# Designed miniproteins, single chains, continued (4): the designs that were tried, part 100

Each design is a single chain, and the fold is of that chain. pLDDT is the mean over its residues in the fold that is shown.

## One batch from the design tools (miniprotein)

Design m15459
Fold by ESMFold2-Fast:
Structure m15459 (fold): chain A 58 residues (1-58)
Amino acid sequence: MQTFTATVESDKPPEEVAKEALSRALQLAAQHARPGDRIVRVEVKAEGNKATATVTVE
């Protein structure tokens, strides 16, 4: 099991900031995932102009 986290803070609308954070976390997961690993959990926390996305693979 591995967890990948990305945080983005920007003056963009909260929805766009959340999308950027999720994209970064997914890129990290794709870059470091082992053969056979699958995404088992995705969490996105948005707080105004800041978003943190966490992707867990197993």
Scores: mean pLDDT 80

Design m15460
Fold by ESMFold2-Fast:
Structure m15460 (fold): chain A 100 residues (1-100)
Amino acid sequence: SAADVSQRTADLIIKELEKVRDYLLSRGELEAARVVERLIEEIRRLKEQNASVDELLDAVDRYEAEILRLSSPESALYVGQTMGVIRMLLSVSKKEVEKL
């Protein structure tokens, strides 16, 4: 079902965001890490509400710019690459839902 695809996608996004949060924390980038943690909590809330893949994408898009702004130049490359992976997961999931 569309809900099952959305739920699995949310879990994968949370896992990738937790890696970004932990990386930023290891570098002492506390403000950027705090914004990532807020995005993780937002994705968890959306998951509990059976939100669509589009709603997950909107949440990621809203937070990405602030996370990148607060990240050091060195961390911004890693953060940007991981956000790219998250966007790819969302794109694949959206196509799967459209075929249901």
Scores: mean pLDDT 87

Design m15461
Fold by ESMFold2-Fast:
Structure m15461 (fold): chain A 96 residues (1-96)
Amino acid sequence: MEKEEDEEAIERAIELVLEIVESIKKVNKEELRKYILEKLKKGVSIKEIVIDYLKTVFKLSEEEAEELVKKAMREIMEKGLKEAPERRKEAEKRRE
């Protein structure tokens, strides 16, 4: 269900933006969630949404906002990456 996968991606994007912004400053989660959802429905990328929000609400520079987004995305990518060790262990057991 490719249409349903879009909703999953949107949920992920909302979570990412919410976490980034909250790590910087306490915000109203409901308001922020609505803002993100509206932008995502228009096809705006996660990175652009976060940068725009940080620039508009917190008066951050584009460069500072980009650095914060890169840091959070890197951390999430690292956590989301599937480690080879798990798959390797299973493959070796089958070979034996």
Scores: mean pLDDT 66

Design m15462
Fold by ESMFold2-Fast:
Structure m15462 (fold): chain A 106 residues (1-106)
Amino acid sequence: PLPAGSFGGVGDPDLVDDPDPEAQEKAIELAKKYVKRGEEMAEYFRKQGLPDEAVRAARLAGYAVALEVLSDDPEKIDRAHRMAQEGRGLEEAEKLYKEAIEKVKK
C-alpha cells in the first residue's frame, strides 16, 4: 500500500478510512492495550481469590472492547460482550480478536 497521506490528505471526509495505515496501526495498538488491561485485571482478580468466572470475565471484557476498536461487525462485538457477561468463551473471543487484527492489517 502506498503512503496514503499525500492523497488521502483526506480530500473528502466521506471517503476516508481504509487507506490510512496510521489509523490502522493506532487501532491495533489501542486494541492490544485493552487486551493487556483485561489480562492485568484478570491477574488482579486471581490474586484476590475471585472465582474463575470473574477472572475469565476480565479477560473477555478486554477482548470485547478490543473488538469494538478493530471491527465494525455488530454481531461479533455483541457476541464478545455476551461472552464477557457470561464469563465463558475465552477461546472464541481470542479467535475473534486475532481474526479482527488480521483483517485490519490487510
Scores: mean pLDDT 75

Design m15463
Fold by ESMFold2-Fast:
Formats: C-alpha cells, sequence, structure tokens
Structure m15463 (fold): chain A 97 residues (1-97)
C-alpha cells in the first residue's frame, strides 16, 4: 500500500493503548498520575491525526480522557474498560481506511 499517515498514526495509537492496558494492572498507586498524563498526551496525539473524521476522532479522544481520569483515581477496572473502548474505535477507524 502507498504511505498513509492516518493509518500509521492510528496503528501507533493502537499499539500505545494495548501496551497501556497491559501495564495498568501492574502499576503502583504512585504511578497513576504519570500514567494518566501519558493517556492525556496520547489523546492529544489522536486529536492531531490528519484525515480522521471529526466524530471518530472525538470518540477516541473522549475514551482516552475517561481512561486517564479513571486511572488517576485508581479505578483500574474502569480505566481498562475505556482503554478497550478506545482500541475498538481505533480498529474500526483502521478498517474504514
Amino acid sequence: MPFDETAVELEAARIAVAVANSLLPKLKPEDYPEFAEFLRRLAERVASIPGLDPETRQRIVDALRKAAEAAEKGNVEEAQKYLSEAMDLIDEALRRL
């Protein structure tokens, strides 16, 4: 396939979300603020992806921000739920490219 910046950026975000979801249950409470900030930066990165439709972009960004808020409060299960939702939304976006 020819180079597609949108596909490359979405796949990078997908990998980052998968890694975050796998690391979250292994984190100590003192790590939650830095982890939440990582998710907020990831949301800002997704918000900047060119060629992604506004509605899909906003849904992914909102899921990542909700995951960050849940993680910061120590709600690991809720954070994992939102990370899984973000993964599903990214997978749907990738299939439509």
Scores: mean pLDDT 85

Design m15464
Fold by ESMFold2-Fast:
Structure m15464 (fold): chain A 57 residues (1-57)
Amino acid sequence: SDAARGRFYARAAPLLEKVPDVEKRLELVQEFNARLDAGADPDELVAELQKKVEELN
C-alpha cells in the first residue's frame, strides 16, 4: 500500500544511500518493494534492511 511504502522509505532511503554499489542498491529496492507489495510490515523491513546494509559496509 502507499502508506506502507511511504512509512518504509521515510526510514529506508538514508539506509539505501549508504550502499555505494548501485546494482546492490537496486537489488535491495526490488526485494523490499516485492515484500511491501506482499503485505510485509514496513517497520520489520526497515530493521532487516539496516542489518543487510551493515553487512555490505
Scores: mean pLDDT 83

Design m15465
Fold by ESMFold2-Fast:
Structure m15465 (fold): chain A 76 residues (1-76)
Amino acid sequence: MKEEAERLAKRAEEHGKLAAEYAKKGDIPSAIGYLLAAIGDANHASLLDKEIGREGAEKAGKHAEEGGLGKVNAFG
């Protein structure tokens, strides 16, 4: 369970980075798609392990904010 939660949290972080990257390029539809994927992965990780899921959500949200997507309450 913990290993699967860690993989999902890591995937959430990577999807958050991709969302930020596409947002910076002005590809808003792709940015939104990756942001939704990051939220889904973080939520799934949180169901398996609350602490690992929270960490993944915080990292994904930080990357999304750096990309100019603003504060994403779904990661809070």
Scores: mean pLDDT 75

Design m15466
Fold by ESMFold2-Fast:
Structure m15466 (fold): chain A 94 residues (1-94)
Amino acid sequence: MEAEAVEKAIRELLEKHSFDDLVKEYNELAEKIKKGEATLKDKARFYLYQMAIQAYEIRKEEGKEKADEFLKGMAEKLVEQHPEIVRELVKELE
């Protein structure tokens, strides 16, 4: 399922990056979007970093199970609302 691929990408992001690195990249991507300079790939990365940051905070405050529930719900919502973003992400994971 495409939602499972999104969840996996976010988990890998959380394993490879510190919280500070996630926030830095998120802010850089947010700035590109605001300036109208963002590519579809930048927008896809923006959603992944946003979800990773939120999952990190939930895991810290409420534990792993709550963070996992959040990631599953957000991945499913992303697939439904932004299928073009999910296609770009899946293409990069091939």
Scores: mean pLDDT 80

Design m15467
Fold by ESMFold2-Fast:
Structure m15467 (fold): chain A 88 residues (1-88)
Amino acid sequence: MEKFVEQTAKLTGQMAGDLARDKGKKLGLSKDQIDYAAQKAYDDSYKKVKKKIPKMIKDGKSSKDIFQFQIDVAKNSAEKAVEEVKEK
């Protein structure tokens, strides 16, 4: 279980970081802003997934439900990180 949760959290973090980098580049952010946003998106999504996935498994959520949650968390984390860094 722990290995699955860890791998799932890391994959979600990678997705969030990649989304933040793509969004930051399209918005014309600096390299430093993009790097910060990507790391922030990774960290925030990793923590949220790591905390929530064990409960979803106990609640009998399907693999589809878990995957949709990962996508939603990755997108939300990327959006928040880019918005935060735009103000710095």
Scores: mean pLDDT 84

Design m15468
Fold by ESMFold2-Fast:
Structure m15468 (fold): chain A 73 residues (1-73)
Amino acid sequence: LSPALSPEAQAALREVIAAAKAGDTDSFNVAVVRLEKAVGDDPEQLRAVAEELRRAGYTDLAQAFEHKAEALK
């Protein structure tokens, strides 16, 4: 994962991707909330999360994090 991500953000991102692959909607929603909390309002971490999500094929979720990062400029 991106070196810009904190260990907590990396862990939460792995949980989001794992839940999405498993089709576990409840775990996915919990993991997304945890990821949002872990990255907070850090534009660098928000962009790093968006990049990893886009690479994993979750384009809509990646765009949401990217838009939040842009709003914090």
Scores: mean pLDDT 80

Design m15469
Fold by ESMFold2-Fast:
Structure m15469 (fold): chain A 91 residues (1-91)
Amino acid sequence: MRQYKEDLKDIIARLQELKREAEQLAQDPKFSKEQKEKARKVAKELSHIIDQLRFVLEDESASDNEMMSKAVLAQVGALATEAHLDALKEQ
């Protein structure tokens, strides 16, 4: 359990950093209204994902397989979100 729990904590921290980046993009005056709206949607979706992952982290009855599955899915989501935010910066 400890390994998957630590992996999940690291992924939650990564998602929180991506959320902060999305919120910064949403407030940046040099970005277009469309870019800012997309960034706000990303930040909102990340907030929901972070809340769900925290729920699993605090569930002492959660199996190693559940934590592992959530950690893997969250890592894939974090990589996809980072790529999406990088693409928004180039528009």
Scores: mean pLDDT 76

Design m15470
Fold by ESMFold2-Fast:
Structure m15470 (fold): chain A 76 residues (1-76)
Amino acid sequence: MVIKLKNKELVQKELAAARERLAATTDPELRAALQRAIEELEAWLKNPSEENAEAAGEALEDAAVLELELAVRRVF
């Protein structure tokens, strides 16, 4: 129970961070990736499962990879 509650708090923090990143970006591809991450995190909060956790993790990774790619493009 304690670990499950701690995981929910962590997911809520990730959700808040994703929403802040979405508000700070104007890139349409990154906005779409962040919106997907938010949706998957909210899905896990409604129904905590390993499958929903994996989906949320994949969506967060996709957004992070795209954010890094865009950062490299801005430097070059």
Scores: mean pLDDT 75

Design m15471
Fold by ESMFold2-Fast:
Structure m15471 (fold): chain A 75 residues (1-75)
Amino acid sequence: SAPSFGELLLQLLIAIGTLDEERALAIVDQIRRYGTPEEIARAIAFLERLIAELEAAGKHEQAALARRVLDRLRA
C-alpha cells in the first residue's frame, strides 16, 4: 500500500534535515504522482514554512535543499 500523506511529509522532513537530497526528491516525486491537488498545496505550504524555520535556525544547507525540493514540486 502507498504511504499516507502524513508519513510522506515526515519522511521528507527527515530527508531534508539529514541532507539526503536523493530521498527528498524521490518523496516529492511520489507526492506529485499520487497526491491530490489539495495534498500538493499542503506540501507546498509545509515546505514554505520549513524553509522559513530552517533559515531562522541558521540551517542554510537544509534550507537550500528544501528550496530545491519545493521547486521540483512546483514544476
Scores: mean pLDDT 89

Design m15472
Fold by ESMFold2-Fast:
Structure m15472 (fold): chain A 108 residues (1-108)
Amino acid sequence: MKLSTLEKKALILAVLLSTDLPVLESVLAEQLGLSVSTVSRLLGELEKLGIVERVAPGQYRLRPEIREELKKLLGEENVEFIRTSSLEEIKKNKELIEKIIEFIKSLE
């Protein structure tokens, strides 16, 4: 299924929100079925928006203030869903993906 750029960015944010640990660029690429170069470009765009930070070469996390704002926006039920669900289940939750997309657009 072909994902838009905004849907890909929303899925990156969902994966980063699912863990308190920094995530490897290569792991994001494998999980999303994208090239490392595509994920690197999208992470660079999200870093420019102040959404993600690079903590080491190829390792990214949500900025702490963005993580708290997303948790507040999505609510405890959606955060728990992201933490406990597979990426395929997250992709099917259109309302959740749209909320994350609108959040990204609000920072552009």
Scores: mean pLDDT 85

Design m15473
Fold by ESMFold2-Fast:
Structure m15473 (fold): chain A 91 residues (1-91)
Amino acid sequence: MDREEALKRLREAVKRAYLEGTIEPYDAILQVLVSVRMDEYMKKNKLKIENEKQREELAELVKKIAEELEEEARRLAEEIKAEIEREREAA
């Protein structure tokens, strides 16, 4: 699953859950964005976790990627919230 497809599926799922008032879109979106980014990075660099040092380096990279993606995740969450509010007002 690439980033674009992952976001499309996530957007649909999060929209449904948010309509029920049970989820904040931000956390779900950030988790998916980080996962997709890490998957692409590992495939591109042919990385495998074979020892503790590599695991620590990947953990630090995940933290940095999450920080980079925080603003994007917030923007996507606000877009989804805005779409739902517009649909509620139209109903």
Scores: mean pLDDT 70

Design m15474
Fold by ESMFold2-Fast:
Structure m15474 (fold): chain A 58 residues (1-58)
Amino acid sequence: SANAAGLAAAAEAGGPTASPQVLADAMREGGASQELVDAVAAAKDSAEAMGAILEAMG
């Protein structure tokens, strides 16, 4: 799925050690939905961004 490809891109970008903006940009390039990208970009820290990703995955 597009969100799975986006998650793989986020992992390559540094996963939980990367800033929310870096994760959001990587996920957008990986093909994640705009809704998920916006949620990740709006996160206050990397942990919240990862939480948004996990919630979107199921």
Scores: mean pLDDT 75

Design m15475
Fold by ESMFold2-Fast:
Structure m15475 (fold): chain A 92 residues (1-92)
Amino acid sequence: SPLDEVLQAIGEVSKITDLEEQFRAVKELARRALALADASSDLQVQIDILRSVLTVLENVLKLITDPEKRAELERLIAELRARLAELEAELA
């Protein structure tokens, strides 16, 4: 399932000990999560994918001290939060 694919990818990112490599991996994870969410026809699965990835992005952001990398990750977090808000509005 798309959610299982994302959860497996989160597990792989969590094993990365190099912060630079982890930063690159979470950017790819965010991009992949948006694509998998948009490809899903199940609204709850779309929401669960984005929520799971947002948690990982927020945790990685706490480890980053470089201002440019922080700004890039904050931009991705804002994009995922905006998409999540749109999907949550569809449940109303």
Scores: mean pLDDT 85

Design m15476
Fold by ESMFold2-Fast:
Structure m15476 (fold): chain A 85 residues (1-85)
Amino acid sequence: MSPEELKKEAIEHTKALAEKLLEEAKEKGEEKEAAEKLRETIEAQRAALPEELAANPELAELIKETAEEGIAILEEAAEEAEKLA
């Protein structure tokens, strides 16, 4: 798997996960809990990013771009959940 393919799969997975979590939250009336969990996940990913970049310096730009796009997807899902709560 190439680094570009890995980024594509990671982003597609993040989108699918965010959509599933948001839909399940709507079905259960747990939008507030989903929003809080999404915010915690975003903060955890931001905190982990420096270590991931240090571990993979040759892929730093790709990792950073993938993380930024993933975080943006999660932020949109969190905002939608917060709006529904």
Scores: mean pLDDT 79

Design m15477
Fold by ESMFold2-Fast:
Structure m15477 (fold): chain A 70 residues (1-70)
Amino acid sequence: DKIKKEIEKLKKKAKEYEKKAKELFDQARKLAKTLGPEDSWKVAAKGSEADEYKKKAEELKKRAKELEES
């Protein structure tokens, strides 16, 4: 079934994006401990990037669910 393979691909891609988001959040936390207040924008930039990957992962999960319900 082609649909089952598409659902599997979406779930796999979502996991990849979740992992990427977690890595970026972990990097932001490490930067927050080492950087001074003038460099706080670098922490914010990594946080924003992590949020984008989290949103992409959520979108893919929603798409997979819609295909399972169709």
Scores: mean pLDDT 81

Design m15478
Fold by ESMFold2-Fast:
Structure m15478 (fold): chain A 83 residues (1-83)
Amino acid sequence: SQVEVWRRIEELLAQAQEARARGDDETAQAYLDEAAKLAEEAGLPPLADMLRGHEVEVSREPGSTLWHVRSLETGREGEFERG
């Protein structure tokens, strides 16, 4: 299910942010790599490409299906909907 894939990506992105907040860049990068792989396998290559930058901000309002992703490296922004 695409909804389950998005939930897993959300969990991985949250874990990556927590790891970065504590200075654990290696663990944060591993979570982002896993999220990028899931996004690619789910047919979301623009999201996968942004996540592979390893320096991203991700936001979503509770109950929304719309994700906002910004690359801190390039400043590039994208919006991705679960479908």
Scores: mean pLDDT 71

Design m15479
Fold by ESMFold2-Fast:
Structure m15479 (fold): chain A 89 residues (1-89)
Amino acid sequence: MVEEFAELLDVPLELVDRKLPRRALAGYLAGLAAQQGRHVEAVPDLTALGVAGEATLENVRRILAGELTAPEVPREEIRAARLAAFGGP
């Protein structure tokens, strides 16, 4: 199923699965497939992906296609978030 959705976007699942949890990826790809007339599945909370908060279909498509190499959030914010999470057990 995830493989079918990845092929619909013409993106290798191997590269995509390394960046996103398979479950979250499946939900988002299902949403994109639905726009092309395929069966839709529940779209998981994109916030759980930690990609770009409320990432849009455009941003996710670019990430899956490999056009976006990093989250659109500045590295300093990512570093601060990691430091805060580590410092607070």
Scores: mean pLDDT 45

Design m15480
Fold by ESMFold2-Fast:
Structure m15480 (fold): chain A 100 residues (1-100)
Amino acid sequence: SSSNRQQARSNIRTAIDNAQTARDLLQQGNIDDAIGRLQQAISQLNSAYGVAPDDARPQIQQAIQLIQQAIELIQQGNIDQAIQQIDQAIRQLQQAYSII
């Protein structure tokens, strides 16, 4: 439905904003706040997945997996690799947003 599409788009946009903020926090060395923002992004994406059209769901699911991997990389001290995974997740979410 159009309301489900609007909700999915809103949740994806909020997730992108949280992921971009997390990326900036990682570059500043603010590790704990970055993880918090990534966890918020995952929460928003789980909400988006539930209301998104079928053609957008694979990209949302892939973005969730990339963000989860980024959190693991952060915990291992692999900040540059974590940023790479976040950037890839943002690209997947921008694609999902464009097809909704």
Scores: mean pLDDT 93

Design m15481
Fold by ESMFold2-Fast:
Structure m15481 (fold): chain A 97 residues (1-97)
Amino acid sequence: EEVEKLVEEARKLVDEITKLMDPELASRLRKAFDELLEAVKTLPEESQIRILKRVIETLKDALKQLKAAVDAGDEETVRRIGEGLIRELEFLIEYLK
């Protein structure tokens, strides 16, 4: 129940983030997120909860930064934030292996 709720919260945040990005960057973020969920689901429930909560905080921070960059019309900053987020998720996936 808690894991399912955290996955749904994270998925909604990814959906909001991807609406602020170009389609190619959005596709890359969705792929990294899906790969992260596959890695996380192989872990004990306690570890899944801890990791998902941390991922949710990372996604919330990224969403705030992206909204500010979009409001400023700064497409280069939007791209940099998006690529940074993808790299963070990929690093976490590698760490969980």
Scores: mean pLDDT 87

Design m15482
Fold by ESMFold2-Fast:
Structure m15482 (fold): chain A 83 residues (1-83)
Amino acid sequence: SKELEERIEKGIELLFQELDVDGDGVITAAELKAWLERVAPDLELTDEQIQAAMDVFDLDGDGVVTREELRKVFRESALRNLS
């Protein structure tokens, strides 16, 4: 629905504003780790846990997460929750 697409786009924009620290238009494992250390400094996540999260979103295997890859993951997740 249009409402679902608007929620996905808002979520992606908020995540990129927080995670895309260098403004290159992609999210790297290093940016994800830095953001998590900033929002949850007492939560020590392993590099393996960060990489597992990246692997879920990195649909084309280029080592970065794009807005389009996040759209696909969020859209599929939302559709599963509505089923």
Scores: mean pLDDT 69

Design m15483
Fold by ESMFold2-Fast:
Structure m15483 (fold): chain A 90 residues (1-90)
Amino acid sequence: VKEEGEKLSKKYQELGEKYKSMGLDKLSDDYFNASKKLLDWSKNNNYEELSKFFQRQSDTLDTLSKIFNDKSLADQSKKLKKISEEAKKL
């Protein structure tokens, strides 16, 4: 759970930098803020907030997978849901 939060934080930091380079400042800021929160929750063993975050991301990706008929998004949704359930048990 903690490791997954740290990995996702790094990925969101990289996405923030990419979108910043494209002039998408609002989207960039959203990813930087999410990265910072994930890293903070992971470092402080805040499994309740990590669980809630991963559940929200899973729900979002599930919705997007249905809209775009994208199996990759559906698979990512399932992975995040599992991590959320593991965090909730801690």
Scores: mean pLDDT 77

Design m15484
Fold by ESMFold2-Fast:
Structure m15484 (fold): chain A 106 residues (1-106)
Amino acid sequence: MSLKEKMLELLRELSEQFPEFKEINEEKFPNWKELVKNPITLSEIIEMVESGEITTLEELEERLKEMFKNYKELFGKDSVEYGLTEVFEIHVEGAVKNLKEEIKKS
């Protein structure tokens, strides 16, 4: 399996575990892209890996961290969505760490 295929599998599994973060609900958060400096969703990160814009785990981690920063700025610390974002961030950090270890073993 290529690194691209491994990254896409990781992102697919994350999307299945955290479907609420694949896209921002625009009915609940209208104009959210205007409320954050560098708007990026999990769906857009998946597209960037598929297109070859993201080719390394380091680039993937940078985009995922940017996404979490934007979500925390959008939701605010007192929201349920902020708490869910922190849980999602921990899961992502673990998944990326595991993928790095698998690549070193190969």
Scores: mean pLDDT 79

Design m15485
Fold by ESMFold2-Fast:
Structure m15485 (fold): chain A 82 residues (1-82)
Amino acid sequence: SGRALATELAGRASAETPLVVSGVVSVATAREAAEYLLEFGAVSAHLLPEEDVARAPDLPLSREVVDRTTGDRAVVVARFAP
């Protein structure tokens, strides 16, 4: 579920690794996870198509989920405060 994915990703975040990136999941799961990550204190959450994962470090900050997906699959990218 998106909540379980968000819990796992939030647990990976630290001062040394403030940016967390999921594996490829459905857009529905990715959106749910991104919403929970913002609730857990992420300063930014984006949904990316798999091919755009390399752009993750350069994404702008947003307190709302930013959906950049083009299909039915997505990667969740979230940034926590350093």
Scores: mean pLDDT 79

Design m15486
Fold by ESMFold2-Fast:
Structure m15486 (fold): chain A 99 residues (1-99)
Amino acid sequence: MEKALEEAKKKQEERKKYKRLPEFREILYEVSREYVVEVLGESLSQETIDTMARLVAEAVLGRLSKEELEELLKMDEEKQREYIRRLIEEVEAESRALR
């Protein structure tokens, strides 16, 4: 039965994705927090900065297709940070257009 080998390969691939996903989320939150501090300034309360950073991170994650997320998880940290920064700017531009 060739099915057992195919299922084993899928589980191996899923384990690799799960291992990289928490690291990617940490990078996403860090970049989002840096953006919030740069745009809104350090004079905001820590609670406000943390809330805004989380909202930005969630908005970016919501923009990513499954295919884009899988491709990002294959990138090095520097390229992930650059891509996230671009997505944050795109989300912010769209939010301004809807006002």
Scores: mean pLDDT 72

Design m15487
Fold by ESMFold2-Fast:
Structure m15487 (fold): chain A 69 residues (1-69)
Amino acid sequence: MVSEEEAIEALRSEDEDGDGTVSKEKGYEALVKAGFSESIALSAVLLSTQPDGKVNVEEAARIALELSK
C-alpha cells in the first residue's frame, strides 16, 4: 500500500517551482508511479485541480490515499 509520505514525495518530485503544485499530467504520472491505480490517480488529480489548472500536491496525495482505502 502507498503511504502518505510516498504519495507526497512522488508529487513533490514533479514540482519544478517548489510552490506545492504540479500539472495534471505530472500529478497523474507521479501517483501512478507511486503505486496508485490509474482511476485513483485520475480522480485525485481532477479533485485537487485549482482554478488555474494546477494540481495541489497535499490535496492530491490526501484524496488518492482516501480513495485507496
Scores: mean pLDDT 79

Design m15488
Fold by ESMFold2-Fast:
Structure m15488 (fold): chain A 89 residues (1-89)
Amino acid sequence: MEKEKKIKKEISEKSKKYLDELVAKAEKELAEAEADPSLSEEELEKKKRELVLRVTAESLLYIGLLEDSRIYGLSEEEIEKRLEESKKK
């Protein structure tokens, strides 16, 4: 039963790293947009809105795929395929 705890910890750390990287990239893009004096207020607001929607959608999709993997026994290949298909839509 020690193996279950190790697997859960590894998955949690990988998930945290993935989500942290998504947030860090979004924060960097936001900071770059805010620092750009050529952007209008409307353009900046649009960019902020798009960024929030993108990060939220990617985070929810990733969490959903992890839960589906646990419930339906999806392979890593199937998870990646569904992630790609969702991005094309």
Scores: mean pLDDT 67

Design m15489
Fold by ESMFold2-Fast:
Structure m15489 (fold): chain A 94 residues (1-94)
Amino acid sequence: MEVEKILKETKEDIERIVAEGKAQNLPKEVIKRRLLEVVTAHLNRLVALGASEEDIRKFADEVIELLKKYGFEELIPEVREALDWAIEQLKKKK
C-alpha cells in the first residue's frame, strides 16, 4: 500500500514538474534536475520504509517508462545509478 502510494505520488510529481517546466519555459537542465531530485527523494523514502528489492525495481521501471514518455530518457543512467545505490543500502541493512 505505501509503495503503491509513493509510486502514484512520484508519477504525479513527474507529470507536474514537466507540465510546470514547459508552462514557465524553464531550461531543460532545470527540469532534469527537479525530476532527478524527486525520483531520488522517493527512492530514499522507499529504502527508509524497508521496501523490498522487487518493489524498488518496479518503482524504477515505471519511472523510467514515464521519463521516456516525456522525452527525458537521458536521465535513465542517473535513475539506474540511484536504483543500484538504493538496492545496495537495503542489503547493508541486513
Scores: mean pLDDT 82

Design m15490
Fold by ESMFold2-Fast:
Structure m15490 (fold): chain A 86 residues (1-86)
Amino acid sequence: SNKKKAEEYVKKAEELVRKAFPYVHPSTLDSASSEQLEKALELLEKAKEYLEKALSLVPPTEYQQELLEGTKIGIERVKKKLEELK
């Protein structure tokens, strides 16, 4: 069902965000290497894709909307830091 697919996409996104978060938290962002930031960006972009797929299948919960917004903010933070390092 669409609901089951959406749940699986959210679960995949949550795992990717968890893996990336050590490199996008304000307290650790400045100490992350370019390689670590590029890996974090890949993870967050993939998480965003899964969340957008989930939200296309079923009406989003407040939690899912907040998770997507937080993921977008994380992406922008990493992109800005990578630009500063290049």
Scores: mean pLDDT 83

Design m15491
Fold by ESMFold2-Fast:
Structure m15491 (fold): chain A 89 residues (1-89)
Amino acid sequence: SKEAQELAIEAIDRALDILSAALGPFDLDRASVIVALAVALTVLKNNEFSKEEIIELLRELIEIIRKNLHDEAGKKAIEILEEAIKKIE
């Protein structure tokens, strides 16, 4: 639904803001996560997806963050995306 897509876009934008603010000069793992979130955001803005596809995308982004980031910024980004999934469900 359009509402689910708008919630996902807002959540990814907020996660990007938090991760970008924490980016260090040689933080390649964080930079890779930021690129993945930015690509997902672009795809969501230019295409229509089902509620189920949006939830799966958010879950995949959570796993990318969880695998690559182990700090408070990564944890906060995961919480934002998990909250979006709960609102969409």
Scores: mean pLDDT 87

Design m15492
Fold by ESMFold2-Fast:
Structure m15492 (fold): chain A 73 residues (1-73)
Amino acid sequence: MAALAAEMAALGRAALAAGTSELPDEVTRRAIEIYELVAEGRVEEAVELLAELAREAGFDAEEARELARRLLA
């Protein structure tokens, strides 16, 4: 659980640093959605949403998906 929170926080911070000075609300909202999916046991949906968030932030979506799968499995 803590590992997932840390990864989400890292991706959120990276997204903020990547190209925003504001508008963190959208990233925060998506992160909350992922967290709720995990809490509900919808791991597959959470992995896909996390991968999409990483891609939009300019990260390696494939790597993000693999990490999320490991953490949530």
Scores: mean pLDDT 65

